# Designs tried in a protein design run: designed miniproteins, single chains, continued (2). Part 9

Each design is a single chain, and the fold is of that chain. pLDDT is the mean over its residues in the fold that is shown.

## One batch from the design tools (miniprotein)

Design m4280
Fold by ESMFold2-Fast:
Structure m4280 (fold): chain A 85 residues (1-85)
Amino acid sequence: VTEEEVKKRIEFMNKAHEIALKAGEEAQKATGDPELGRLARMAASAYVANPAVGDRLIDELEADPRYRVAAQYARKAKEEIDKMK
């Protein structure tokens, strides 16, 4: 593992976490509900750490009409993260 490879991985992780935080902020702003913001951020952050876990959480949020908007913002974050790959 080269020092350059480690640096690029850190830069990717930092940017991905910024996208996840923004998803939570946008969800809260759109809905006025801080719980929906928290859930969107949590699902997006889970996707950064483990895509399979993140996808499951997004699907669970989408299945419940109360949390569907949180799932929409988490999916948007997922799309932005995937575009960086």
Scores: mean pLDDT 83

Design m4281
Fold by ESMFold2-Fast:
Structure m4281 (fold): chain A 70 residues (1-70)
Amino acid sequence: MTLEVTIVVVDEEGKVLEERTFLAKDSEEATALIQEVIEELESKGYKVVGIKIEALSDTHVKVTLTVKKE
């Protein structure tokens, strides 16, 4: 089963900074991709302060990462 994962990066005021969409083979790969995005944001000087997960359909998940610049 292919899972579409849309990751939306927003700042603490709710402004969209970046949006990425990935195709994952399963939930394990989807989790790994989300973790990679979090690590990349951390390397750029951001801290993830909030995570919101929303199922748009059985095959599409939206993840909203709220970040703060440190």
Scores: mean pLDDT 82

Design m4282
Fold by ESMFold2-Fast:
Structure m4282 (fold): chain A 92 residues (1-92)
Amino acid sequence: SMEEFRRLVEKAIEHMEKGAQALAAGDYEKAVEHLEKALEYLKKALPLSPDPEALQRAIEALERAIEAIKAGDKEAAHRALAEAGRAIGELL
């Protein structure tokens, strides 16, 4: 349902915000944990999405952000998080 979709996306946004805050604080382990939780919610939302292409772009961008953090590439992590946020914005 659209209500379930919005709830899942809202939970993903909450964890993306916490992940971004942890990244800004230099807490990379906590950043990854929150972004992985956001990814779980977005993947659960995918079969319910009215725009699966936009949601898939958000998922892929978030996966790149997680990998960039693990690689120590803060610049790539910030770019990928911004891309994920823009794709999610298209859904709301």
Scores: mean pLDDT 89

Design m4283
Fold by ESMFold2-Fast:
Structure m4283 (fold): chain A 66 residues (1-66)
Amino acid sequence: MIEELVARAAEARRAGDKAAYEEYVRQLSELTGVPESTVAFLVDLVAQGRLSPRQAAQALLAHGEL
């Protein structure tokens, strides 16, 4: 679920769909307890091809556990 939402957010970011991107970032923030700014930063790295959706999902979950 988290990995899938990260992938969808990154796709929306690449497509320029700001409304979908902001909605997915909000959902990820609510699900993980991570601030929207941090979620957006990780999603942007995925959109740039610098992180996989799985790696971003793991980082979000690790932040929630710490």
Scores: mean pLDDT 83

Design m4284
Fold by ESMFold2-Fast:
Structure m4284 (fold): chain A 64 residues (1-64)
Amino acid sequence: SMPMNEELLKKLMEADPKLRELLGEDLHADNPLRKLLLSLPKEQAIALLEKLGLHKAVELLRSL
């Protein structure tokens, strides 16, 4: 299982415009969702993204 990291998060944001909108507007501030996603193992990150309705990010992350 691949750990969550900045490069993986960037790929998820490129795949899911809704995730990019949630994280991209606060790129230079303390974004709690970004910090949380980077702190979680892959399986828990998938569960969080599913609860938020970020279907494209979930699909990509499950494929990795």
Scores: mean pLDDT 76

Design m4285
Fold by ESMFold2-Fast:
Structure m4285 (fold): chain A 59 residues (1-59)
Amino acid sequence: SNKEKAEELKKKLEELEREGVLAVIEGDQTRLQQAQAEIKKIKEELKKLLSDEELKNYL
């Protein structure tokens, strides 16, 4: 279902957000840029699957 897919994307988003924080702490600009690009892609996928109201539960 869209909800199950959104839950998987939410977990991946949380993993990438942690990766981005670590990249900032370590000064790894390449890793940070890659994490930010993947985060943007996942947020766009969530927007395609969910209504704006439902998105509030995942952002």
Scores: mean pLDDT 82

Design m4286
Fold by ESMFold2-Fast:
Structure m4286 (fold): chain A 118 residues (1-118)
Amino acid sequence: SAVDRIMARKEEFREVLEKAKEATDGTLKLFEDDPEFVKLIEEQKKAVEEILNAKDREELLKAAQKYREIMDKLTSEPYKEKAGRFWGGVMMQMSVEDPELVAKLSVFHSLLYEAGRE
């Protein structure tokens, strides 16, 4: 299951997120004129941290459900286009530094979203 894959890879996922931090924070500054959007991205970051810090399967599932709810908001109107531009910018910056990191980050976020469905 997605949960089992996340549990097995928590350390790798943490390293990937730490490497993506500068690109994520730098790109988010371009959206400072939209505090509501910035708040949603910060809530998404917090949900990911709750998943990484979950002590058991039940806590991880609860955190993943919150992550999914936030992602559903970000991928729906009115944020859909803006969120696409934000993540496109993060991925572009990361691909210049480490193309393999972009692929790993995408896989981990996909697993987080799948886990929230359980």
Scores: mean pLDDT 84

Design m4287
Fold by ESMFold2-Fast:
Structure m4287 (fold): chain A 63 residues (1-63)
Amino acid sequence: NAKEKELEKKIEEINREFLKEMIQIYVDGVLNNESQETIDRKVRELSEKYLKKIEELRKQAEA
């Protein structure tokens, strides 16, 4: 199923973007001496953003 393969590729790209941004949050947090609570909050917000993006792609693929 071509649609399923296309969806899988898009999710993989999104996962790569998520990992890149997550690493940047940790790097910036350490360099700026941010609290663990601040870093954790930013990571949670990022996770929520990417989960919504994946949910939207799945919804569009089912349409």
Scores: mean pLDDT 82

Design m4288
Fold by ESMFold2-Fast:
Structure m4288 (fold): chain A 88 residues (1-88)
Amino acid sequence: RELTRAEMLAVAGILLAAAEFDLKLSEKNPSFASQTLKELDGNIATLQEFLATAEARGDTELAAKFQAAIDKLQTLKAQVEKIKKEAE
């Protein structure tokens, strides 16, 4: 059933914290980068679904928060991609 606004924000927060942890792991061991990239792609997709839900509801404040979370995950993804390329 439908997640509440607070539940969606909590999930977004968990995904961001997990992504930051995975980046730190990839920095220490570049062999994790490929798995981290797959996880980031999945997490970005989840947040894009939340963004679409917020937009459909006309919740512009919630939509802006999910867009900021997506932008941050995309920035972290670029950093992990760089780690992977430098380790090749």
Scores: mean pLDDT 86

Design m4289
Fold by ESMFold2-Fast:
Structure m4289 (fold): chain A 91 residues (1-91)
Amino acid sequence: DERALEAARELAELIAEVLKEPLPAEEDLPAFLERVVEELKAFAEKHKEKVRELLEELRKKYGLPKSEEEAFEKQLELLRELLKLYLEEKE
């Protein structure tokens, strides 16, 4: 699915930018995304309260999505903020 590949690349670019890592080659995108997802899951499990507070704050700030496109954009912003929190705790 071309849209799934484009979305995966966009997600990988966002993650690589926030984490200050090099953008992976297209063939390595699935492994890169899987690694980050598992790291974020482990992080969220250890820091449940901080992650919950961040998500609640962002939901209050941005409100309810009014369209499918807006919902996707808000999910990307939530991911960006979650990745920033992950980096701060890894120092």
Scores: mean pLDDT 71

Design m4290
Fold by ESMFold2-Fast:
Structure m4290 (fold): chain A 89 residues (1-89)
Amino acid sequence: MEETLEKMAKKLEELGYEILELKIEEKDGVTSIKLVIRTPENEIIELEGSITEKELEEGVITKPEAKKMLEALKKLMEIVKKKLEEKKK
């Protein structure tokens, strides 16, 4: 997960996003993430949450923090996807 987030951060920088804060903590099978980025439009997007390795693998999200993180990740991925489609042209 940490390696995937580092690749995501680098890809965001290539798309003109600024990484203002990136914090990843892993302890006892729980991954906590905080990502603050600035879009090229000068908007601030903050993503925070925690997810267990089991929840990630099983796809069964039971904790409110994990749901919040997935919602924020989904929003971030939609923004990245939109920018990638614009860059394809």
Scores: mean pLDDT 63

Design m4291
Fold by ESMFold2-Fast:
Structure m4291 (fold): chain A 73 residues (1-73)
Amino acid sequence: MRREVDVADAEAAAEAVAALEPGDVLVLRFRRDGEEVSAEVQIDEHLTPESARKAARVVQRRLADHERGRPQA
């Protein structure tokens, strides 16, 4: 099953991981250069709600870093 959450909401990402089973897909939605982008993460036994919160924060930080340099796709 696929579940979509906003990267800006780390708790929503953690809740989605808690509700999903190994083999399901979590879709993280975020904005880059004013455009909505998504990243897919396959759920496995190593992905925990806490790891999902950390991943959401890391993606937010990486997006902020990329905005400074305006990197090409």
Scores: mean pLDDT 66

Design m4292
Fold by ESMFold2-Fast:
Structure m4292 (fold): chain A 68 residues (1-68)
Amino acid sequence: MELTYNELLKLTDLTGKKVVIYGTDPLKLGTFSKAKSYIESKGGTVLESFIGEPTEEQKKQADIIVEV
């Protein structure tokens, strides 16, 4: 499942979900930290967070892909 950060915030239960966070703007590093904190607070696990586009391998490892 691919989501924007705003769509992620609509999810209230992420228990057992594996998440990859990505973005293309290095100035948004603070948004990565907020997304990770939100995911972990809802029971999710952040596998990776990075600047750039996710690979097909990363997409296969995650239940949710989040763009920030």
Scores: mean pLDDT 82

Design m4293
Fold by ESMFold2-Fast:
Parts: sequence; structure tokens; C-alpha cells
Structure m4293 (fold): chain A 55 residues (1-55)
Amino acid sequence: MSPEEQALIELGRQARAAGLSLAEITALMVAAADERGMSDDQLKRAWLAFLEEAE
């Protein structure tokens, strides 16, 4: 995974630790990916990896 994809996964982990819902976490990851100029494929890959980890 790219450093940008890993950073999105870390953002997702932090949001989940803060008690955000899956919908809120998804919205944050989409916004962060857009801000960073990431592709839809990069966002999808990071999001699926985040769901798989589900810590």
C-alpha cells in the first residue's frame, strides 16, 4: 500500500477510536482522499483494508 493509503487507514483507526460511526469514518476518509488528490481506486483500496483490519 502507498503511504497515502496507509495514512487514510490510520485516519480511519483514529476516528473509530474516537467513537465515530462507520458512515462518519467513511465521510472523513472520502474528504481526506479528495484533499490529497487520491484516486477513487486508492480510496477504495484503503477503505477495504480498513474494514478488513476492523480493530
Scores: mean pLDDT 80

Design m4294
Fold by ESMFold2-Fast:
Structure m4294 (fold): chain A 76 residues (1-76)
Amino acid sequence: ASKLEEEKKKKILEIAKESLTKEKPKDPEIAEISEALGEELGLKGLHISEEGYKKIKEILKELEEKRKELGKLRLA
């Protein structure tokens, strides 16, 4: 596995744990992702806050950009 991917995954889990809330996000997309992450973390009945989701989304975007760079290098 990529060392960068493992580092980003650890950061996502840390942000998710810090951003746990009992209140369901009002945005349906955020609510769906929040529930999925809560199930993966074994935390039924807890959700990820909108602020936490925003931070996680930024990290996922960075991973996607890095994945594109690596793909271009492998085609050269």
Scores: mean pLDDT 65

Design m4295
Fold by ESMFold2-Fast:
Structure m4295 (fold): chain A 80 residues (1-80)
Amino acid sequence: MNAERVEDAKRFLATLDAQMEAALPRYEAQDPGRGVELLRETAEEQRRAAERIIEGGGALTDEELKEIEEREKELLEKAK
């Protein structure tokens, strides 16, 4: 079951969406289309990874969850 891991994945998805929304206007202004596309595709990759954790009922390893979190940090860093 690992309800806690599923909860973490859901929270990550919510955080990812909020961070993308915050960065979206800046990327659109800087490079209309291309910048936004890059941001969206990176976010979609991370979103799919988190959804796999939810789909598996939290059966994924802590290492995999940590990798997703690390990628989120990189996305946020590049958005600045």
Scores: mean pLDDT 71

Design m4296
Fold by ESMFold2-Fast:
Structure m4296 (fold): chain A 62 residues (1-62)
Amino acid sequence: SARDRALAAVDRLAQTLRDHGLGDEADAVRESLTRRIDAATTDEELRALADRADAAVASLQG
């Protein structure tokens, strides 16, 4: 589902931040983005959150 994709993307971002020694940022980002996923009312909003999280992962990796 779009929600499952968004949650998976948030988990990848949080793990990537933790792998870079940014554990406090990982916890804050997980909390903030999970709250936004819970507030989302459309699959389009959930896909946008997933795409944003995946873009952040890509930026951190290269």
Scores: mean pLDDT 85

Design m4297
Fold by ESMFold2-Fast:
Structure m4297 (fold): chain A 92 residues (1-92)
Amino acid sequence: TTLEEALKNVHPVEVTGVAPNLNPKSLDDLNFTNGVLYFENDGSNASYILAAAAKQKGASEVVPVDAIPSNLDVKKIKVLDQEVKYAVTKAV
């Protein structure tokens, strides 16, 4: 599932104003400033919200993947009670 297909299932107002659906505390450990976010795109609103949060928090790039590469530090976060796998690298 592509990010574009996931966006078709998300309300346009929610795409623009995702902040009300973001739990700041669940995102506090995420450093996106000048970073590249890799996230597993499962087609859920949770994966889309994580991608939008990364953009809001200054990620230089957001990359949907089918699976996080084993050479990256795989992390997990709960968004809307769903677990999303992600990794963050420094922008180079």
Scores: mean pLDDT 60

Design m4298
Fold by ESMFold2-Fast:
Structure m4298 (fold): chain A 94 residues (1-94)
Amino acid sequence: MAEVEEQIKEAEERVREAEELVRETMEKARESGNEEAIELAEKAKRLVDSARLAVETAKRLSPEAAKVQVEVAFGLVDEARRLAEEALELIEEL
């Protein structure tokens, strides 16, 4: 019980951090004019939006079902962060 509540809180914090990263990445990508970076940032935003929905859904479910939504949210956040980092690398020519 407490473990799932802690996992939901951690997932919400990770989603919030990813939302900020994606927002900043999208602003930089648009400023750069790099179409590939903009596309990656837009994909990352869609994943973060889905992760937010998963976290909000988890808060309304049983502990068993909530755990599944938390795992989905973590996976979506990880992929969104990866895409945002790839977009930033394209802008920085790394």
Scores: mean pLDDT 85

Design m4299
Fold by ESMFold2-Fast:
Structure m4299 (fold): chain A 81 residues (1-81)
Amino acid sequence: SDVQRQTYRFLISVGNDDSDSQRRWWQQLRQQTQQFPVSQYTGQILRTIGDSIDIQIMKQTDPDKFKQKIDDYKQKLKSLD
């Protein structure tokens, strides 16, 4: 799914503090999710925002868990290719 692929790319870019990639993937994710019913669109966006906050917190409070989470996203992204 393009939505899943772009979600993982966005979350990985948040983990890397890559602002340019964050803006790119977030814009693409928003454009794709606008095609869904409002309830599904809102749910997907809110979950992605929550995940991005969790990643930023993990990066500061639990670096090992953070690295594992980013590696998990990278593996899931590869499985979609």
Scores: mean pLDDT 81

Design m4300
Fold by ESMFold2-Fast:
Structure m4300 (fold): chain A 95 residues (1-95)
Amino acid sequence: MKKLEEEIKKELKDIFDELVAAYEKLVDPETAERFRKRVERGLEKAYKIGIEAALVFFYELLDFLKATISELAALVTQAQNRVKELMEKLAKAKK
């Protein structure tokens, strides 16, 4: 049991470090540090409840991030399609 709990903690830390590294490429260092500290505090509180609570917390955090990214990705796709339509209108006007 304790060995599995330590393996889970290590894997969650590795996933967290990878997410923070990716987020640092998208935002300023101060925003990335606030995100890191917020997640670390949430994980610390969840670990005090138990390993299952920590897994649930992290899963829900990832699900929330995935939903937010999907909404942003949809908006970007819509914007790209609108630009493509403008490019096609310009190309037709030049003929």
Scores: mean pLDDT 77

Design m4301
Fold by ESMFold2-Fast:
Structure m4301 (fold): chain A 68 residues (1-68)
Amino acid sequence: KAEEVKKKEQDIIETINKLTEKSIEQLRAKAEEDPSKKEFYERQAEITKQVAENAKALVKKLAAERAA
Protein backbone atom coordinates (compact mmCIF):
# COMPACT_ATOMS: atom_id res chain seq x y z
CA LYS A 1 0.00 0.00 0.00
CA ALA A 2 2.83 2.45 0.77
CA GLU A 3 4.34 1.84 -2.69
CA GLU A 4 0.88 2.24 -4.25
CA VAL A 5 0.43 5.56 -2.41
CA LYS A 6 3.82 6.80 -3.69
CA LYS A 7 2.82 5.87 -7.25
CA LYS A 8 -0.44 7.84 -6.93
CA GLU A 9 1.45 10.77 -5.39
CA GLN A 10 3.90 10.88 -8.34
CA ASP A 11 1.11 10.57 -10.93
CA ILE A 12 -0.80 13.48 -9.37
CA ILE A 13 2.33 15.64 -9.08
CA GLU A 14 3.21 14.96 -12.74
CA THR A 15 -0.34 15.93 -13.76
CA ILE A 16 -0.11 19.17 -11.74
CA ASN A 17 3.27 19.97 -13.35
CA LYS A 18 1.93 19.31 -16.86
CA LEU A 19 -1.20 21.44 -16.39
CA THR A 20 0.79 24.23 -14.73
CA GLU A 21 3.32 24.29 -17.59
CA LYS A 22 0.53 24.53 -20.19
CA SER A 23 -1.22 27.33 -18.30
CA ILE A 24 1.99 29.34 -17.91
CA GLU A 25 2.87 28.92 -21.61
CA GLN A 26 -0.60 30.13 -22.62
CA LEU A 27 -0.37 33.15 -20.29
CA ARG A 28 3.10 34.06 -21.60
CA ALA A 29 1.84 33.76 -25.18
CA LYS A 30 -1.02 36.16 -24.34
CA ALA A 31 1.50 38.57 -22.76
CA GLU A 32 3.50 38.57 -26.00
CA GLU A 33 0.34 39.21 -28.07
CA ASP A 34 -0.88 42.14 -25.92
CA PRO A 35 1.96 44.12 -24.29
CA SER A 36 -0.59 46.43 -22.57
CA LYS A 37 -1.68 43.42 -20.47
CA LYS A 38 1.81 41.88 -20.12
CA GLU A 39 2.06 42.68 -16.38
CA PHE A 40 -1.38 41.14 -15.80
CA TYR A 41 -0.54 37.86 -17.56
CA GLU A 42 2.92 37.65 -15.93
CA ARG A 43 1.30 38.08 -12.51
CA GLN A 44 -1.28 35.39 -13.34
CA ALA A 45 1.58 33.05 -14.30
CA GLU A 46 3.28 33.65 -10.92
CA ILE A 47 0.02 33.02 -9.05
CA THR A 48 -0.45 29.81 -11.05
CA LYS A 49 3.04 28.64 -10.01
CA GLN A 50 2.30 29.37 -6.33
CA VAL A 51 -1.04 27.50 -6.45
CA ALA A 52 0.67 24.51 -8.09
CA GLU A 53 3.39 24.40 -5.40
CA ASN A 54 0.75 24.54 -2.65
CA ALA A 55 -1.23 21.74 -4.34
CA LYS A 56 1.88 19.53 -4.65
CA ALA A 57 2.74 20.12 -0.97
CA LEU A 58 -0.79 19.08 0.02
CA VAL A 59 -0.58 15.94 -2.15
CA LYS A 60 2.71 14.97 -0.47
CA LYS A 61 1.23 15.54 3.00
CA LEU A 62 -1.87 13.44 2.26
CA ALA A 63 0.24 10.66 0.71
CA ALA A 64 2.45 10.56 3.83
CA GLU A 65 -0.64 10.27 6.07
CA ARG A 66 -2.05 7.42 3.96
CA ALA A 67 1.31 5.59 3.91
CA ALA A 68 1.40 5.58 7.72
Scores: mean pLDDT 80

Design m4302
Fold by ESMFold2-Fast:
Structure m4302 (fold): chain A 87 residues (1-87)
Amino acid sequence: SVLTDEEKARLFEIAVELYSLLEKEYPSLKDYARKQLSELEAKRDTLTVSDVKELLALIEYLLESYGPNPALEELKEQTEELLERSA
């Protein structure tokens, strides 16, 4: 389903914060994070509920793979709240 302009802006904000965090705190993911951030900017106006689900899955994967991180846990909560409102 389609996101509202407010929901697209919110997802973009969460994703920018996530990829910025990855670039700073996860050295092995730095190049990945930079590429994803550049691609995200290009598709900002076309974000969908599928993109919310993909972002949530990435955050969950990172928490399972790298262990607890309060900033990632906050981003997970924000992404779950957005998914509940849009799905």
Scores: mean pLDDT 83

Design m4303
Fold by ESMFold2-Fast:
Formats: structure tokens, sequence, C-alpha cells
Structure m4303 (fold): chain A 94 residues (1-94)
């Protein structure tokens, strides 16, 4: 459930990047939604939540720093999505 919701948010960001429509507001709103999903997941440990929050905040900063660079922003999102999904699918998330 959380993994699917997170995937949907990343796909929406990728679509905005492909259309050259990504703004700082979109990045902030996506980060806020991701943080709420993570904080609401009762299966995740406090350490997993802290790690995921750091990834989200770092990704937010990188995307803003590279606004207008379509290929760079797509790579940043792909890396962040892989890291976050990997944490959710870990044995500790159960």
Amino acid sequence: DAAEEIRKIFLELVELIENNELTEKDIDEAAEKLLKIIEGDKRLSDKQKEEMKKIINNTKEKLKANLGDKEKNKEIIKEAAQKIVGIILSEEAK
C-alpha cells in the first residue's frame, strides 16, 4: 500500500519533468505527501522512517538545484524511488 502510493507520487513527478512543468511548489508538495505516507505506516520502525525522511529531504534539495535539467531530475527521482522502495521491502518493515 505505502509502496504503491509512493510509486504514484514519483510517477507524477516524472510526468511533470517530461512535460517541462516541474516547479519548486510541486517538489515541496510531493515531499510533504511522501513524509505523511511514511509517518502513517505503522509497520516501519523509527529508524526506517528517519532514513526515508533524510532521502526525501535530500532528493527535494537536489531536484530544486537542478530545475530545468530534465535528464538529471529523472535520474534523481529514479535513485530516490529505488532507495525508498528498498527500505519498505526490507525484513524490518514487516
Scores: mean pLDDT 81

Design m4304
Fold by ESMFold2-Fast:
Structure m4304 (fold): chain A 62 residues (1-62)
Amino acid sequence: SLEKAREEREKAEEYRKEHGVTAGPEPNEGARYAAEQLRRMGDAFDAGLKAGGLEAGLASIR
């Protein structure tokens, strides 16, 4: 029942806000963060390779 799932989510969010509990964006941010972190890693790896050379790059992938 999609309606039930949706209502539950909305209720939970409203309840949290009313109580002022810090447990809102964590799950959303986590998912987004994971995707972005992957890109950051790639960029950092490339930069490391350029700065340190082959050795630095190879050591990173190990």
Scores: mean pLDDT 61

Design m4305
Fold by ESMFold2-Fast:
Structure m4305 (fold): chain A 70 residues (1-70)
Amino acid sequence: MEKLLKAVEKGAKIIAETKDPAERELLARLLGHELEPHVGREVAREVMKLALQGDAEGAVKLAREALEKK
């Protein structure tokens, strides 16, 4: 669980700092792919959207809440 949350935090920050749209999308897809088996596709997509919007805190919060329900 902690490893996944650290991946979300690190990934969201890297995505926010990345200026290349193609690289940002690739990083968001990798993050979503890693989360999907644990939180489901819908939640993984929402976490990706928050990360792409630069809301690293929101992305981590949503991932934590979804993981706590498992």
Scores: mean pLDDT 78

Design m4306
Fold by ESMFold2-Fast:
Structure m4306 (fold): chain A 56 residues (1-56)
Amino acid sequence: MYLVKAKPGLSLGFSPEYVKKYEKISDNEYIVEGDPEKLKEYFAKNPAVESYEEYK
């Protein structure tokens, strides 16, 4: 799973096609579980994403 940070003032949407579940943990932070390759592509292409890291 991944800890994902959105840029300030922005929010993220997640597709059910590759996301199993997600949880919003702060105003701009999410824990996302799903397909690792598709999630990495989404984060790389989405300008609203500030950073992401693997959450263990």
Scores: mean pLDDT 80

Design m4307
Fold by ESMFold2-Fast:
Structure m4307 (fold): chain A 71 residues (1-71)
Amino acid sequence: LLPAVQAAIDALDLPPEAKALLRDFATRLEAGEELDPGPLFEGLRALGVPEQRAADALATVGVALNTARGL
């Protein structure tokens, strides 16, 4: 996982299990997988993360990935 993306996830105020889901998702996106974020949102919801917090976290990961890739 890119260091900037790892740092962005680590800075989020989320439980460790939610951060693990985000790291897995980001790692797979970095590897070039085309992923539906639906399962990630459902996993975060199951961990008690509100949908808005989950959406903000996913946006943070996306921005960090695009910035690290020069996009």
Scores: mean pLDDT 78

Design m4308
Fold by ESMFold2-Fast:
Structure m4308 (fold): chain A 68 residues (1-68)
Amino acid sequence: SMEEKFDRALQYLQEKGYLTQEQRDRLLGAFRDMLRNGVSEEDLRKGLRTWLRSRGVPDEVIDEALSL
């Protein structure tokens, strides 16, 4: 599912030190709410990518996380 894909992506980012446990939990909750409100998978992926870039996460790391 999309939720499982996002959870795997966020777990990977946490393990690499780019997210705290609290940030992961907040992002996963936000994604669940957005999915319930009809936000597309594509828009959620774009939003996460943009946010991670703004936090200085390298594109290669973002691409690896979002491939999970």
Scores: mean pLDDT 84

Design m4309
Fold by ESMFold2-Fast:
Structure m4309 (fold): chain A 81 residues (1-81)
Amino acid sequence: SLEELRKEIEELYEEGLKLVKELLKTASKEELPLVIGLGLRIIGIYEDAMLALRKGDEEAAKKYLERLKEEIEEMKKLLNK
């Protein structure tokens, strides 16, 4: 349902923001632009996901949910370095 998709997207967005904050604390000067870029990407995907949900576009919302999952996994890889 759209309600369940909204819940999943919101939870992933909160996780993503938490990961960005942790990466910003540990990032080197050289890594900082990459971390900032990841944060901006998470925000953009979340905005697009919320727009899709408002339009009732379940397929678009699912696509953005998968993209959020991908970006979160990329951030987790950086945190494990």
Scores: mean pLDDT 85

Design m4310
Fold by ESMFold2-Fast:
Structure m4310 (fold): chain A 67 residues (1-67)
Amino acid sequence: SRLEELYAKLPPRLQKLVDIFLNGDRFEQEVALGVLQIEIGVRKATGLEVPEELLELVRLMEERLAA
């Protein structure tokens, strides 16, 4: 899947978060997504770069939870 292709390119810390998302229950999935959304929000608020891979990852995770 697109998520698996993206996973192979992610740094280890984000791979661990995706592992929790893919293998966890609904609560763990929501927490993992929430952590990424908070990081994006903080980066935007502080003028730090938001990598496109992080935005794509969040979109794919949101789509998977909506299905």
Scores: mean pLDDT 83

Design m4311
Fold by ESMFold2-Fast:
Structure m4311 (fold): chain A 87 residues (1-87)
Amino acid sequence: MLSESEEAALLTAAALVVVAAEITLDLVERGKLSREQAIRELRAEIEALEAHIEKLEELSDKEAAEELRKRLEEARRRLREKLEELE
């Protein structure tokens, strides 16, 4: 089982990945990236979101994990929808 500091670090990392995904989506929607760049960046962020969703299952604080999981899953859904529009 993870230590308290390791759990805090994992929760922080998950929250930062959500922010990074939202920034990437905003850049894509504002037309700041080429189609090819947008596809690559969206795929990379989706992979990062999925990895952090899996890591949240290691947390003992299931309530904190559930709230972040919902945020990660919503971000993943939005990025997947945008990726499908571009492909």
Scores: mean pLDDT 81

Design m4312
Fold by ESMFold2-Fast:
Structure m4312 (fold): chain A 95 residues (1-95)
Amino acid sequence: AISAEVQRLNDEAQEFFDNSKSLEEFLEKLKEAGASPLLITLVELALEKAPDEEVAERLAKLPSPFAQALAEAFRLRAKGPEEAREEWEALRAKL
């Protein structure tokens, strides 16, 4: 059931993206459609041009395992790929 709902939201998000002229319009359409908080937060962060550390902090507040994994990825990206190579490999193994 949950996977079917996620797939439906992904299909709707793709349609809105293809028909949107800007990220602001895409965000408005996602909010009107009641899209997932994770997707809405990701688009908001992109519009704000938030630094990787802020992206990680805001995603870490979402109660989603996928959001937690994304938060860790952005935290490691803020450190630089070469410094976080082993942590990136460990994260990849969890996905």
Scores: mean pLDDT 70

Design m4313
Fold by ESMFold2-Fast:
Structure m4313 (fold): chain A 83 residues (1-83)
Amino acid sequence: SMKEELARTAVEAARAAAEREGIELSEEELEEVRRQAESVPDELVEPLLRAYREALEAIKAGASADEVNALLEQAGAEIRAAL
């Protein structure tokens, strides 16, 4: 359940960040984000979910695309390190 929520939140955050830059992510790119999130060890699910939620809130608060991308890149690096 939490892994599914992480995957959905990660996809939503990635899509929102790309949209702020005027970029539309492909379905394949979004599926890759989801696949990486689903491969995360259980112990990293909660902190990564929190990071993606904070990224989404930053987008809502008017944070720049660069700031949001930096947050998502950090979260993505943690997922990649866990794989």
Scores: mean pLDDT 74

Design m4314
Fold by ESMFold2-Fast:
Structure m4314 (fold): chain A 87 residues (1-87)
Amino acid sequence: SMMEELKRKEELKKEAQNALLKSEEEKKNLKSTREKAIYLAGKVIELLRELGEDKEEEVLKYLIESSDEEALEYLEKLLKELEEKKK
């Protein structure tokens, strides 16, 4: 349902923001694909906001619908593209 999708998006945003607050040591020790994906989601969301890109909803929808492995691969590619745009 739309309410469940909205709730999942809000929870994912919160998890991603919390992941960005991890220390450099904790970031290096991210072991699961999901933990890495959530961390990268946080970085992607921040870069989308900095660049004024209206892609946050599309990214969150993809993350909800995809596997952890698919999410990680998607986010790594998108993060690289957004970092290049920021330069």
Scores: mean pLDDT 76

Design m4315
Fold by ESMFold2-Fast:
Structure m4315 (fold): chain A 62 residues (1-62)
Amino acid sequence: SEELKKLEEELEELQKRYGEVLRQYQDLLDKGISDPALRQELADLQRRIRQVEREIERLRAS
């Protein structure tokens, strides 16, 4: 379905952004810097990923 494909694409984009932000966060941690803004962004991305995964699962179950 077209809706399912769009959600799968959104999930891939969110996972890529999560990986990028995580790498930035880890690079700063290696320098002794804990960035609260990057930590918050990671938490927000995890929440969005879980929401999209649930929607995909609902569409597959229907």
Scores: mean pLDDT 87

